Designed miniproteins, single chains, continued (4). Designs and how they scored, part 39

Each design is a single chain, and the fold is of that chain. pLDDT is the mean over its residues in the fold that is shown.

## One batch from the design tools (miniprotein)

Design m13332
Fold by ESMFold2-Fast:
Structure m13332 (fold): chain A 54 residues (1-54)
Amino acid sequence: MARAEQLRALGLANLSEEEKARIAALENDHTVDAGVERLALAVRITVLGNEAAR
């Protein structure tokens, strides 16, 4: 749905440079632990997007 794309865009715009660098590092890390951290970052992006939208 368009809502998910809006939240992702707003969340990404509100991520710190450190968080963006972490996402890039996790793309090259194929461990299970990296998978868990990617999920945590996806949740954070959604939360930041919701706060920015309101």
Scores: mean pLDDT 72

Design m13333
Fold by ESMFold2-Fast:
Structure m13333 (fold): chain A 78 residues (1-78)
Amino acid sequence: MEEAERAAEEAKPRVSASTAAQLEGLVEFARKHAEDEELVEFVTRRLREIAEAARAGASPSELQRLVLETLRAVGERV
């Protein structure tokens, strides 16, 4: 969980307020489903990828796309 929280915090300054709220929502969702190890690992990996893209200079629109794709994938698993 700390790793997922750190990745989300690293990405927040590079995205809009609404996308930052969605990143926070992903962390909270993983926390609520902490017993689902596969889901937590998936969300953590995706947040790490988003943070890496942000550090590599990805555009705000690209970061938003990655966040929306992650939200969709999480929704399909639950």
Scores: mean pLDDT 81

Design m13334
Fold by ESMFold2-Fast:
Structure m13334 (fold): chain A 59 residues (1-59)
Amino acid sequence: SKEGLQLIQQSIRDIGDLLTEEINAKKAGDKEAVERARKRLDEASKAHVEELRQFRAQE
């Protein structure tokens, strides 16, 4: 569906933003912020895989 494609595109953007957040946290030396960004990246990656599965399954 169009909605499913939009969710996939949004999750790609979110993953990019979280990667930027991790890089910025590393540059700042904020180890706790790095770990938070990594956890959010893992969660976003899992959501992205599920969105891809649902998009293919909707036929």
Scores: mean pLDDT 82

Design m13335
Fold by ESMFold2-Fast:
Structure m13335 (fold): chain A 88 residues (1-88)
Amino acid sequence: SEAAARAGREGAEEAERAKDGREAVDAASRGTLRIEEEGGSVGAMASAGTGVVAGAVGVVTKDDEFAVRLAAEGLRKGAEAAENGGKG
């Protein structure tokens, strides 16, 4: 779970450094997969995945700031859930 939490934090930092909403969503998608690969809980993946979906809405609506913020937030919540050891 610590490795999954680290993957989520690294993904969030990458999403926050994105130049546009699409790049942030791509970073969040990769981060969510890394959380899964590192043994992240269903709750951790759900939190990160929700950020990907919300970020994608921002991309479609041409709100890059919203996309970046929600993609990063989902990954940070996913990292917190992974750190809590399988509860959420």
Scores: mean pLDDT 80

Design m13336
Fold by ESMFold2-Fast:
Structure m13336 (fold): chain A 71 residues (1-71)
Amino acid sequence: KKEELEKKAKEYEELGRQYDILASNYDTLAEKNKDNPELAKKLRDISKKFRTLAAEYYAKANRYKKEVEKL
């Protein structure tokens, strides 16, 4: 059980990092497209959604890490 919880913690942490990278990429795209306000807004909205997903996955990873500590 401990090994499985540790694996899940790492997997969710990796997913969080991937979504943070995606969010940063979309923030960069929004800045490059600032001359098109509608497109820039859509790109920033996507970035915010990826940041929210990253935070959720980091929270899940942290919950599994806490369970491992109690074993």
Scores: mean pLDDT 86

Design m13337
Fold by ESMFold2-Fast:
Structure m13337 (fold): chain A 95 residues (1-95)
Amino acid sequence: SKEAKIKALEEKGRALLAEFQAQPSLTNEQLGQYAFELFTGQIEKAKIEGKEDILIEELQTKYKLSKEEAEEILNSEEALAKFIEEVAKLPVKVK
């Protein structure tokens, strides 16, 4: 169900943030993977809640992306990985 998916995404996000905060000596590979998983969860939650437009606007405002670039990030894991690599300079491996 949508409710179960949202709850699972929120719990996963909290666990990832707690792990990130507990491990300040994370490798660049681990940091990139955490960023990818956190963004993936936020995108999935936004899609379930019908709030993709809000997330697109945030990406445009914060990262100076075009609407087309922001929409591609929401719909492509490869585009999200490339975005994280270009903005954060962290390696990301798409599963």
Scores: mean pLDDT 77

Design m13338
Fold by ESMFold2-Fast:
Structure m13338 (fold): chain A 71 residues (1-71)
Amino acid sequence: MRTVEITDPVTNTTYRLDEEAVVAAVKEHVDYFIERGEYEQALLTARFMAKRFGSPELEEIAKEVEEKLKE
């Protein structure tokens, strides 16, 4: 299984999370903003998470949200 690392800047604690769990959580959060009509916030969230985790699956989510904004 692929894992991603998140470091909390306040506590300086590093967490190792399953990439699949992170992708699922990001999708849920992005869908929340989309349902509210906040497509710009959805895009910013997806891009931020993709950059932070370096996940190609999260990059793809960001592209999907960007395509919705182009229409």
Scores: mean pLDDT 72

Design m13339
Fold by ESMFold2-Fast:
Structure m13339 (fold): chain A 102 residues (1-102)
Amino acid sequence: DIEELKEKLKKLPKEEQEKLLNKEILRLEIEIGVLEIERAVLVTVSRRKLGLPPLEEALEDEEALEILEKASPELAERYEELLEKIKELEEKIKELEKLKKE
């Protein structure tokens, strides 16, 4: 909760505020990285189910979703869920970077 983080920051010296914000931003960036790996795994699984060769290059999201849906609707649903979660985490990072500049 970004509001709870704001209240915590107000009680800390400015140097400690910056350290806490940087630590939280890094944590969110790592979480995004894990979700990006899961997206790649879902594409790999879907291609395998369809008898397609391994990918040498990443697909655009629209192309990936078409392959996922063709393999299994559940795989496509999970991929869309991952995209939504990544977007939410990216929005949180932007808010934390805003707090760092204030």
Scores: mean pLDDT 82

Design m13340
Fold by ESMFold2-Fast:
Structure m13340 (fold): chain A 71 residues (1-71)
Amino acid sequence: MFPLTLEEQKELIRTAFAVLLAAQVGPAGIDRLKEALLSQIEDEELREFLEEVAEEAKAKAGDRRSAVPRL
């Protein structure tokens, strides 16, 4: 059995984070998946893609707590 292609792995990563977003998982959960996947992935391109997708997912799932004091 051969591992998935880079394109297939990227699609699976995108899908996994999309599922977490649909399930309303918070940024801590997104971070846990990112860390678990990064620990198993050694490909530089795939790791970079994973970080990008995870950051976007965390931004959508997580806190928009950018409330600065009104001046």
Scores: mean pLDDT 72

Design m13341
Fold by ESMFold2-Fast:
Structure m13341 (fold): chain A 102 residues (1-102)
Amino acid sequence: DKLFEEAKEAIKNSDVDKFREILLEMEEKGLLSPERAVELARFILEAARTGSLAKAKAAGKEVSEEELARIAAIEEALRKEVENNPQKYIDEIRETYEEEKK
């Protein structure tokens, strides 16, 4: 599905605004199921982890042990929250974006 793939690409590119726009369009078209919402959330966590480390390495920056531990803690907390209530996560993104869009 084109919109679902575009959402994944927006996540890979860290384009939060584009991701939110696509998410709303998917919801309006009835394409955003709870299963897809969970998959997108898991993809966000994976992209954040691998992307952040890859970007740091490419830039020749050494990531401190403190920073790595902080990233891991945030990632785990967000993963648990999304897994327990994916609909709440989707609803919050939708409402925030609609208010900003007006």
Scores: mean pLDDT 61

Design m13342
Fold by ESMFold2-Fast:
Structure m13342 (fold): chain A 94 residues (1-94)
Amino acid sequence: ELEKKIEEALKLVKETSGLTEEQLKKLEERIKKDPEGTLLEIELMKLGHEVIEKGEITEEQKERLLELLEERAKHKNWPEEVLEEAKKAIEEAV
């Protein structure tokens, strides 16, 4: 169930996002260690793909991106400093 969603999302990301082979390998390793956290990362990549296709980011997409980032940070136990820097990067990119 979860594995099928991850497989489909990885396929889409690989074909469209332009991620390097190294980045894809790291993502696959994360699937093995943490399927749930990897699903959150794949949702982030899908959102990025949608933004690239449209050439713009909507307020809804930005809010969703921030939500996914916060959920991932909590799940992976990121330092608060790292999360704040990532949020700033997203805000400055828009």
Scores: mean pLDDT 67

Design m13343
Fold by ESMFold2-Fast:
Order: sequence, then structure tokens, then C-alpha cells
Structure m13343 (fold): chain A 86 residues (1-86)
Amino acid sequence: SLQEYVQQTVQELQQQIAEGKANRDVDLLQQARQQAQQLLEFYRQAIEEARRLGSESPEVDVLAQGAQQLQALSEEADAEIAKLQS
């Protein structure tokens, strides 16, 4: 399902960021940040399109929740990258 896919994707990014932090791996953190930002943009566009078409579906709420989590993960990765590059 979409919900399971979004949850799995968020979990994988959370794991990559945790690993990058533990290992001080800037490359891994940058990859996770880029993936989170690309997915966030995709989810935002999908939400906008669905709402524009008048589509009231639980899937829009799932994407919106996923977008919030991806935004937080992107910010977390950015903060750690900045800290490690100082």
C-alpha cells in the first residue's frame, strides 16, 4: 500500500541518517538529504495535483504526513552535515 511504502521509505532514510551520524559519514548524510529533498518535492507536487483535481482521498493525508517527516529528516541531515564540516 501507499502507507506501507511511505513508512518504509521514511524508515530507510531515518536509518541512513542515524548511520551517517554514528560514523561521521558526510557522504551518506548528503545522499540521505538529497533523497529526502527529492521525495519531499515529489510528495508536495502529488498533494497539490490531487487537491487541484478535487481528490479527497486518505492517500493525500498519507503523503502529507510523509512530507512532514521527510522535511524533518532533511533538516536533521543538514544540521549534522554542518556540524561535521565545521
Scores: mean pLDDT 86

Design m13344
Fold by ESMFold2-Fast:
Structure m13344 (fold): chain A 65 residues (1-65)
Amino acid sequence: PPAPSAEERARRAALLERRHAESRELRAKLKALKEEKGDVYNPEAIALAKEYVKKMEEEEARLKA
């Protein structure tokens, strides 16, 4: 496969930055929920994690289209 062009590199960098930011935000929210509830098996935390995964899958589908 060819090396990415400048435009492709910029798009990938922007996507990675967004994914890293979302991952960091999710981890912070999960930590806050865990500390607030004192419980690692919080249904709100599980729902948040599932929404994040779904969003990532949707973004990948758009990139492949």
Scores: mean pLDDT 70

Design m13345
Fold by ESMFold2-Fast:
Structure m13345 (fold): chain A 77 residues (1-77)
Amino acid sequence: SMEELVKELEEAMQKLGELAAKNLAAGKLTQEQIKRMQEIQEKLQQFAEAYQTDKEKAKEILKEVIEEVKELIEELS
C-alpha cells in the first residue's frame, strides 16, 4: 500500500542520513555517492508532483526511490 511504502521510505531516508553523516565525517563519502543522493532528491520531487495528478505513477516512482535508497545504504554500511 502507499502508506506502507511511505513508512518504508521514511525509515530508509533516516538510515541513509545517519550513514551519510558518518561517512562524511570519516572522509569516506565520494562525489558519486553525493550525486546519487542528489538524484534521490530529484526523484522525490517527481514523486510529489506525480502524487497531485497520478497516484499510480507516484507509487511506482516511490518504489524506485526506496530501492535506490536501500542500495546506497548497503554501499555506505
Scores: mean pLDDT 87

Design m13346
Fold by ESMFold2-Fast:
Structure m13346 (fold): chain A 85 residues (1-85)
Amino acid sequence: LKEQLEAKIKEILELGEKEGLSNLGNNAAKLAKEAYKAIEEGDYFSAEVSIGMLRIMAGVARLMGHDKLAEAILEAAKLLEEMLS
């Protein structure tokens, strides 16, 4: 799961740059890393908050017509949810 999350964070950063949404991509990547750290620390509340924020960011990307970036962010959120189990 960690390797899959790292690959997805890299994809988010690359898509953000390619689609002219580097700020959104960078913020989503940071949030995914913060969620992962919270999971490692046993802070599941902070992890769930960060995952929720990732889903909101994916919704924003989709509303702006950036479906590939939105899907990458959603897949990162799903991987983080799998780590909570």
Scores: mean pLDDT 85

Design m13347
Fold by ESMFold2-Fast:
Structure m13347 (fold): chain A 93 residues (1-93)
Amino acid sequence: KSEEISKILKDTAKKIIEETKMSPETAKLFSDGLSLFSQGLEKKLQGDYDGAQQLGTKSEQLLNTALSKLSDEQRKKVEELLLEAAKEIAKVL
């Protein structure tokens, strides 16, 4: 379950990076942000809401920084792929 969610997010991060063609620096921020999001979701599922909130805040900061470096077209592609990932995660929850 946790491994499946982590795999979905990792595959999604890779797909987003490939389809948007973002810089390696921005790609690292984005990948790190999604990794923290995955860890936060795991904490939330374990009932550690404080830990989840802290990881979620750090994830949001990294993802917002990455998104601020993207064009509107790239940002739209990120939103589309994240929505697809959210649907896949919902199936394994």
Scores: mean pLDDT 82

Design m13348
Fold by ESMFold2-Fast:
Structure m13348 (fold): chain A 55 residues (1-55)
Amino acid sequence: MSQLQINMAKAAADMLKAGQMTGKEAATATKLVGVDVDDKASAKEIVDTAKKKAS
């Protein structure tokens, strides 16, 4: 997984935490960069999933 994909997943997690995205919107955005998370996933779960796929 590229650093760009990880950075995009982190950005989506930050936007979710800031209330700029809904959980569904964040899940959709992260799926586009290859990080599949549940629409109920927390910002931490999004970041952890992206890091796990990068290893």
Scores: mean pLDDT 77

Design m13349
Fold by ESMFold2-Fast:
Structure m13349 (fold): chain A 66 residues (1-66)
Amino acid sequence: SLVITSAKVEGDEIKVTAKVDTGYVLEKDGKVVKEGNLEAGENTIKLPGKGTYKLKAGTTEKDLTV
């Protein structure tokens, strides 16, 4: 049921491993700041700045601090 198997902050990027192709939403302070598509395997999401983000994809939600 989890579509994201890992999410790791590396510098100003998130390295996200997805089990299947899926859409994602990145939120900061409850507002959508980035949307896109993830492919099965490793993906890189560039962060727009420092802060606390919530990554949502399918049924997976992850809180990330940069």
Scores: mean pLDDT 81

Design m13350
Fold by ESMFold2-Fast:
Structure m13350 (fold): chain A 72 residues (1-72)
Amino acid sequence: SPEFREAYRKGVEHAIKATEAYGKGDLEASAKHFEEAARYFREAVELAPDHPNVETFRRMAEAMEKRAKELK
C-alpha cells in the first residue's frame, strides 16, 4: 500500500539521519532520529502485518529503539 511504502521510506530516512548526526557528535539529534525510525518501522508492521518480511521490519524497529536508548 502507499501508506506502508511511505512509513518504510520515512523509517529508512530517519535511520540515515540518525547515523549522520552520530557521526557529527550530535547524540541528542541521533537519539531523536533513531526514535523516529523505530516509530515508522513499527507503523510499517501495523500497516502490513501479513508482509513476508514483517519480522525483518520488527527487528529493524527493535534495533533502532535499542540504539536510541544507548544514546540517552
Scores: mean pLDDT 88

Design m13351
Fold by ESMFold2-Fast:
Structure m13351 (fold): chain A 86 residues (1-86)
Amino acid sequence: SFEELLEELEKLYEETKKKLDEAVANKDYDKFLAIVQETDKKLKEIGEKIRSLGEPSPEDYERLLQILQELQDYIKEAYEKMKAAQ
């Protein structure tokens, strides 16, 4: 269901955020890249599931886009912090 996919996406966001924070704190670039790659793979899988669903409500669709944007922004910020690590 769409609600289940939103919950899956929220969980992915929280897990990815935690893992990225750890990789940045440890200056572990290889781990950072592995996390980004795995997150991208999971996002593609969620995207395929969304495409197979019926029409979402405008509220659910807006929530989905918001979570995706926040996740993307967090990854970009983590990348900049990783690049700045000496």
Scores: mean pLDDT 81

Design m13352
Fold by ESMFold2-Fast:
Structure m13352 (fold): chain A 95 residues (1-95)
Amino acid sequence: MLEEIRELLREYAETEDEARREELRRRISELLRELAEELEAAPDVERIREVARLLAEGLRLQAEDALRRGELTEEQYEEYMKKLEEEEKKVEELL
């Protein structure tokens, strides 16, 4: 599951096809939900760290996509990315 999500995130970052990006976004969201349910049943600190990293990666790619679609301004995108980096650092310090 983690490897599949990582592979899909890489494809999403590289894809210029909007229809393919939408399909990848949906698939990534499904897998992340399944992974969250698995972690709820059997918590593992290392797996929680990996999930946090994958969520941050997915959020970054979604923000880039929203910027490209004109749903975010460049200023909003930069502020979002800065906050995302700060939150990632806080989560890593807690784990």
Scores: mean pLDDT 73

Design m13353
Fold by ESMFold2-Fast:
Structure m13353 (fold): chain A 59 residues (1-59)
Amino acid sequence: VDEIRKLVEEGKVDEAIEKVRELTGESNARFVERLIKEGWTPEQVARAVEGLIEHNRWA
């Protein structure tokens, strides 16, 4: 998640979304892309991804 936070901070949105897709899948990647476009902070985006990874471990 720290890598995703850093990518968002650097404005490398496409790379951040690709990382999310690799970890949690396509629909979660699109969800996170919307959060970034809505102006969520890098920290908030990282926390959201952390929750998606946790969810994906059980479902």
Scores: mean pLDDT 76

Design m13354
Fold by ESMFold2-Fast:
Structure m13354 (fold): chain A 97 residues (1-97)
Amino acid sequence: MSELEKLLEEIIEVAAEVMKRADFDTQIDAAVVLIHAATLLEAIRENPELAKKVSPETLEKVRQLIEKARKAVDEGNVDEAIKYLKEAVDLISKALS
């Protein structure tokens, strides 16, 4: 499994956790992040060569954003967690373009 696949799976996991803890309006934003990450994960699984477009520096930034999102969830700050997850998927999406 590539590092990028693992990070996308972690984004999906954290977004799903936010959906369980969030109010209805916040659940919509979390669902959008989850769908985006799942779409990128499917693209990487269909074409593993795409993972080579994401630099080690970008992977490290994504990892840091996921850790910040997890901490925000633990602190009950689900809106902050969603912002970090959105930034993480945007970084991956941009690198794949």
Scores: mean pLDDT 86

Design m13355
Fold by ESMFold2-Fast:
Structure m13355 (fold): chain A 73 residues (1-73)
Amino acid sequence: SRDAVLAELEALAAELDPLTAAVLRRLVAYTEAGDTSVTLADIARELGVSQATVRRAIAAADAALEARAAALA
């Protein structure tokens, strides 16, 4: 269910570093709101970091999601 997916994403976020967790939580919130217009620049501005830092955080979150999916397969 959607609630189960959101709970798993929050559990993953709790295991990540604070910045990567914050980026993941923002992406989840935008997806839940149906906002497809959000850019890396918007997230960087909201969190007070560079776009390069947001890109690295997204890559780290993606790697963590892939590792968790592989472990559950």
Scores: mean pLDDT 80

Design m13356
Fold by ESMFold2-Fast:
Structure m13356 (fold): chain A 64 residues (1-64)
Amino acid sequence: SETAKRVGELAAKLFGDEIASIKDPEKALQAAYEAARFVARMLGIKLSDEELKEAGEVAYELAK
């Protein structure tokens, strides 16, 4: 969704350097999911589990 994409983009902007510093790709992806969850909570945005996954994947791809 557009909302999930924007949450992922903001997560990458705020935490991208942190995510990129993680050498293990699975741990980096997990950090991206946690960053997206944190951003959604901070903004008061309710995302479905599918949208949270999408936002985390967007954050991970942008953090590379």
Scores: mean pLDDT 84

Design m13357
Fold by ESMFold2-Fast:
Structure m13357 (fold): chain A 64 residues (1-64)
Amino acid sequence: SLLDQIYDSVSHHLKDILKNNPQVLQEALKQLEKIYEEGKQTGDLDRFKKEVQKLVSEAVDKGE
C-alpha cells in the first residue's frame, strides 16, 4: 500500500512521528499520492522516495 511504501522510505524516527501525528500523515498522503501514481506510471519510484523524505522532514520542521 502507499502507507507501507511511505514507512519503508523513512527512518524509524520519522515513522514514529507519522504514527503519532495523523495530521502530518494525512497531508503527506495527499501530496505523495500524486507522486506515487506518477512513479507507478513511469516505473521510477526513486523520485517518490526522495519526495517522501523531503515532505515528511519539512512537515516535522514546520510542526516543531
Scores: mean pLDDT 72

Design m13358
Fold by ESMFold2-Fast:
Structure m13358 (fold): chain A 80 residues (1-80)
Amino acid sequence: MSPEERAALVEEARRAAAEAAAAGDAARARLYELGARVLEEELPENEALARGAEVAAEIYEEQGDLEKAKKLRELAEKYR
């Protein structure tokens, strides 16, 4: 992936996050912001997976699915 392609994807993800936030979908906005950060900071695969699992765990906690949230937090710790 070229730096220009990466910058374009980061901008697209941030735009999608802003649109989701404006629509009141905080969970979707957070996922798009995470995607933008993974691309912008060039996070290693293991760190990207760990952060993704943490965000997913918080979404499941908000939905009341504590068992799925716990499994995702365990997955995040494994990839650290």
Scores: mean pLDDT 75

Design m13359
Fold by ESMFold2-Fast:
Structure m13359 (fold): chain A 80 residues (1-80)
Amino acid sequence: SKREEVEQLAKEAQNLASEAATMASKSSDEVRRQAEALIAEAGRLLSQGRESTDDEEAMKLVEKALELARQALELVLEAL
């Protein structure tokens, strides 16, 4: 179902955000601040997606959260 897909993407986004946060803790202050901002925004979108009763809206929100989590991870990996 669409809701199962939303939950799978949300878990992927949470996992990537957690990995990015762990790597950001070992980065410079500037990179850490930028990564934390992306992770915080991804977290807000995930919360909105999970609270949405509209599966289409939930999907769009978690897809955006996943993209932000990927950007955060890429940022911290490139800074190594």
Scores: mean pLDDT 87

Design m13360
Fold by ESMFold2-Fast:
Structure m13360 (fold): chain A 73 residues (1-73)
Amino acid sequence: MLEKELVAAALSLDTDGDGTVSYAAFAAWAQSTFGLSDAAITRLFNAADTDGDGVLSHAEMRAFTADLPPPFT
């Protein structure tokens, strides 16, 4: 998935405009987009949640998308 599309999708999950994405919104999006299991979603969320506050900021979402394994080999 391209970083721009993933960031745009993540920002669209910030329905409150408070600069954060909840676990529930992230989990629903990741499950529908990638077909991930709850365990995989939880691990990805915890990896993206670098300050451990239980939500993803826009900066954390950008860092997460930039740190995704490159799809090109």
Scores: mean pLDDT 65

Design m13361
Fold by ESMFold2-Fast:
Structure m13361 (fold): chain A 68 residues (1-68)
Amino acid sequence: MNEKKGREGAAFKTKVYRTNPYEEAARLVEKYQEENFPLSEEKKELLREIGEKLREIGDEIQKELAAR
């Protein structure tokens, strides 16, 4: 049976009461990102630049729509 195989998850939930739950969740997310799709520094900067440009465009569109 898989009853005890999930004990690691149960331990995580138990520890959340003694540690900061947001901090624990943040660490899990960071680990998940690193394991699944580690981004090089180049790609991180590229994504930030693209994100900024996209937000500028979105802001311009929002301004146009707000003017209507």
Scores: mean pLDDT 60

Design m13362
Fold by ESMFold2-Fast:
Structure m13362 (fold): chain A 65 residues (1-65)
Amino acid sequence: MVTAYVGAALLLMAAKQEGADRVPRNEVSGISFEGEGVSPERRDEALDRAIRAALEGRPVEIRLE
């Protein structure tokens, strides 16, 4: 129902928007750092997946020049 949906969605967006604005501090905090939060094994898998996906659209070959 659009009428009830609009009210609930607007309230949810306000609450989530506040939370989303807080997300950047986690990014700055160091989610990109391979620390205690992320296992090196999972990082290697993510990199392998990313490289494979990139090769499908864009050549990304890591080799000596």
Scores: mean pLDDT 46

Design m13363
Fold by ESMFold2-Fast:
Structure m13363 (fold): chain A 65 residues (1-65)
Amino acid sequence: TGKLLEEVVDELKVGDEVVIRLPDGSILEGIVEEIGEDGTVLVRDKKTGELIEVDPRVSELLSFK
């Protein structure tokens, strides 16, 4: 149901609310804080407030706003 994050990273911007499925199957809900030049996305976890580095090649975007 999700797309690989690398397929849609050009549509993302800082401040977007995202729901991402990580490679271990866990769900990350957060806010995009930074998009690296290599396509790596830094997401602030809504649950913990921690910055999580997300690899766009192995993570799926489930929704964004």
Scores: mean pLDDT 80

Design m13364
Fold by ESMFold2-Fast:
Structure m13364 (fold): chain A 98 residues (1-98)
Amino acid sequence: PVEEIEKILKEGLEKAFEAIDNNDYLSAQRAIQEAAERAVKLADEHGLPEEVKQVILDAAGRINYIINLYKEGLITKEEAKNLMKKVVEDAIKRIREL
């Protein structure tokens, strides 16, 4: 189940990056939200600890914040993508430790 969650989060990130490249902030936020919902559902179906779901939801919230920073012109596209990638990588690492 952890490997499937990792795949879902990475696919969500790739879709968000594609949307950001098109300046489609709404689609970027939706890609992350849909990935988080799918990952949480998978965690529930496999009886994973509540902490796994919290890590997923926290990561989604942090990425949404980063997308908003980019939308407001407070960070560059490269900075936004690097921060989002780091959030997903840190979340996957944390889930593997639980």
Scores: mean pLDDT 89

Design m13365
Fold by ESMFold2-Fast:
Structure m13365 (fold): chain A 81 residues (1-81)
Amino acid sequence: MSLEEKRKLFAEQARKEVEKIGEELLKLAGDNEEARELAKKAKDLYLQGVDALEQGDVDKAKELFEKAQEYIEKALEAAKA
């Protein structure tokens, strides 16, 4: 299997996992508007990172995944409040 084929398969699986994790984060946020907005931003950044990785832009993907992780952490902290 080529590296490009592996990237496409990874991207498809990653998008499905991101959607599932995003739904769980929104459930944890409940009615907390700040936590919900942070969770949505985290999902969007992660999906952008997956798209960049599929295109072969590894550096951009890493940057976007790091930003997504920051927003996940912020969403979890906001959900506790």
Scores: mean pLDDT 80

Design m13366
Fold by ESMFold2-Fast:
Structure m13366 (fold): chain A 73 residues (1-73)
Amino acid sequence: MTVEEIRARLLDPRLTREEYAALLREMEADPSIPRELVAIARAALEEGATPEEVAAMLRVVERAPESRAAATL
């Protein structure tokens, strides 16, 4: 799954606690998902963050470019 799919599921108000656990497990088992996103979601849920806050945290991680390539031609 992509970060977009994960964010959409986290913003779903119908998402149950079991679905949250399943989503986190799917993220951890999926090698396409960065471990940093899994760690953020896990820590946020342990602190009692809302799914909206978790979705926002995922966006912040994706925004952090390691390279300033955007300034090149």
Scores: mean pLDDT 66

Design m13367
Fold by ESMFold2-Fast:
Structure m13367 (fold): chain A 70 residues (1-70)
Amino acid sequence: SLKEKALELAERVIEDPSDREALRELGRVLAQLGRHDLAAVAFEAARDTRLPDEKRREFAREVREEIERS
C-alpha cells in the first residue's frame, strides 16, 4: 500500500538522512496519499544541501507519526 511504502521510505531517511532519492520518493508517495503539505517539505528537504541530517531525520519521524495516526 502507499501508506506502507511511505513508512518504509521514512525509515530509510531515519537510517540514512543523506539519501535524497528516498526523500524525493517519499514526497511522491505523500502526494499520492493527498498529503501535499508533507510532500512539499520532503521535496524541499531533498533539495536543501544546507539542512542538517538531524532535521531530515526529525521530518521523517514526523511523517512516520502522521501516517500511523491517519
Scores: mean pLDDT 85

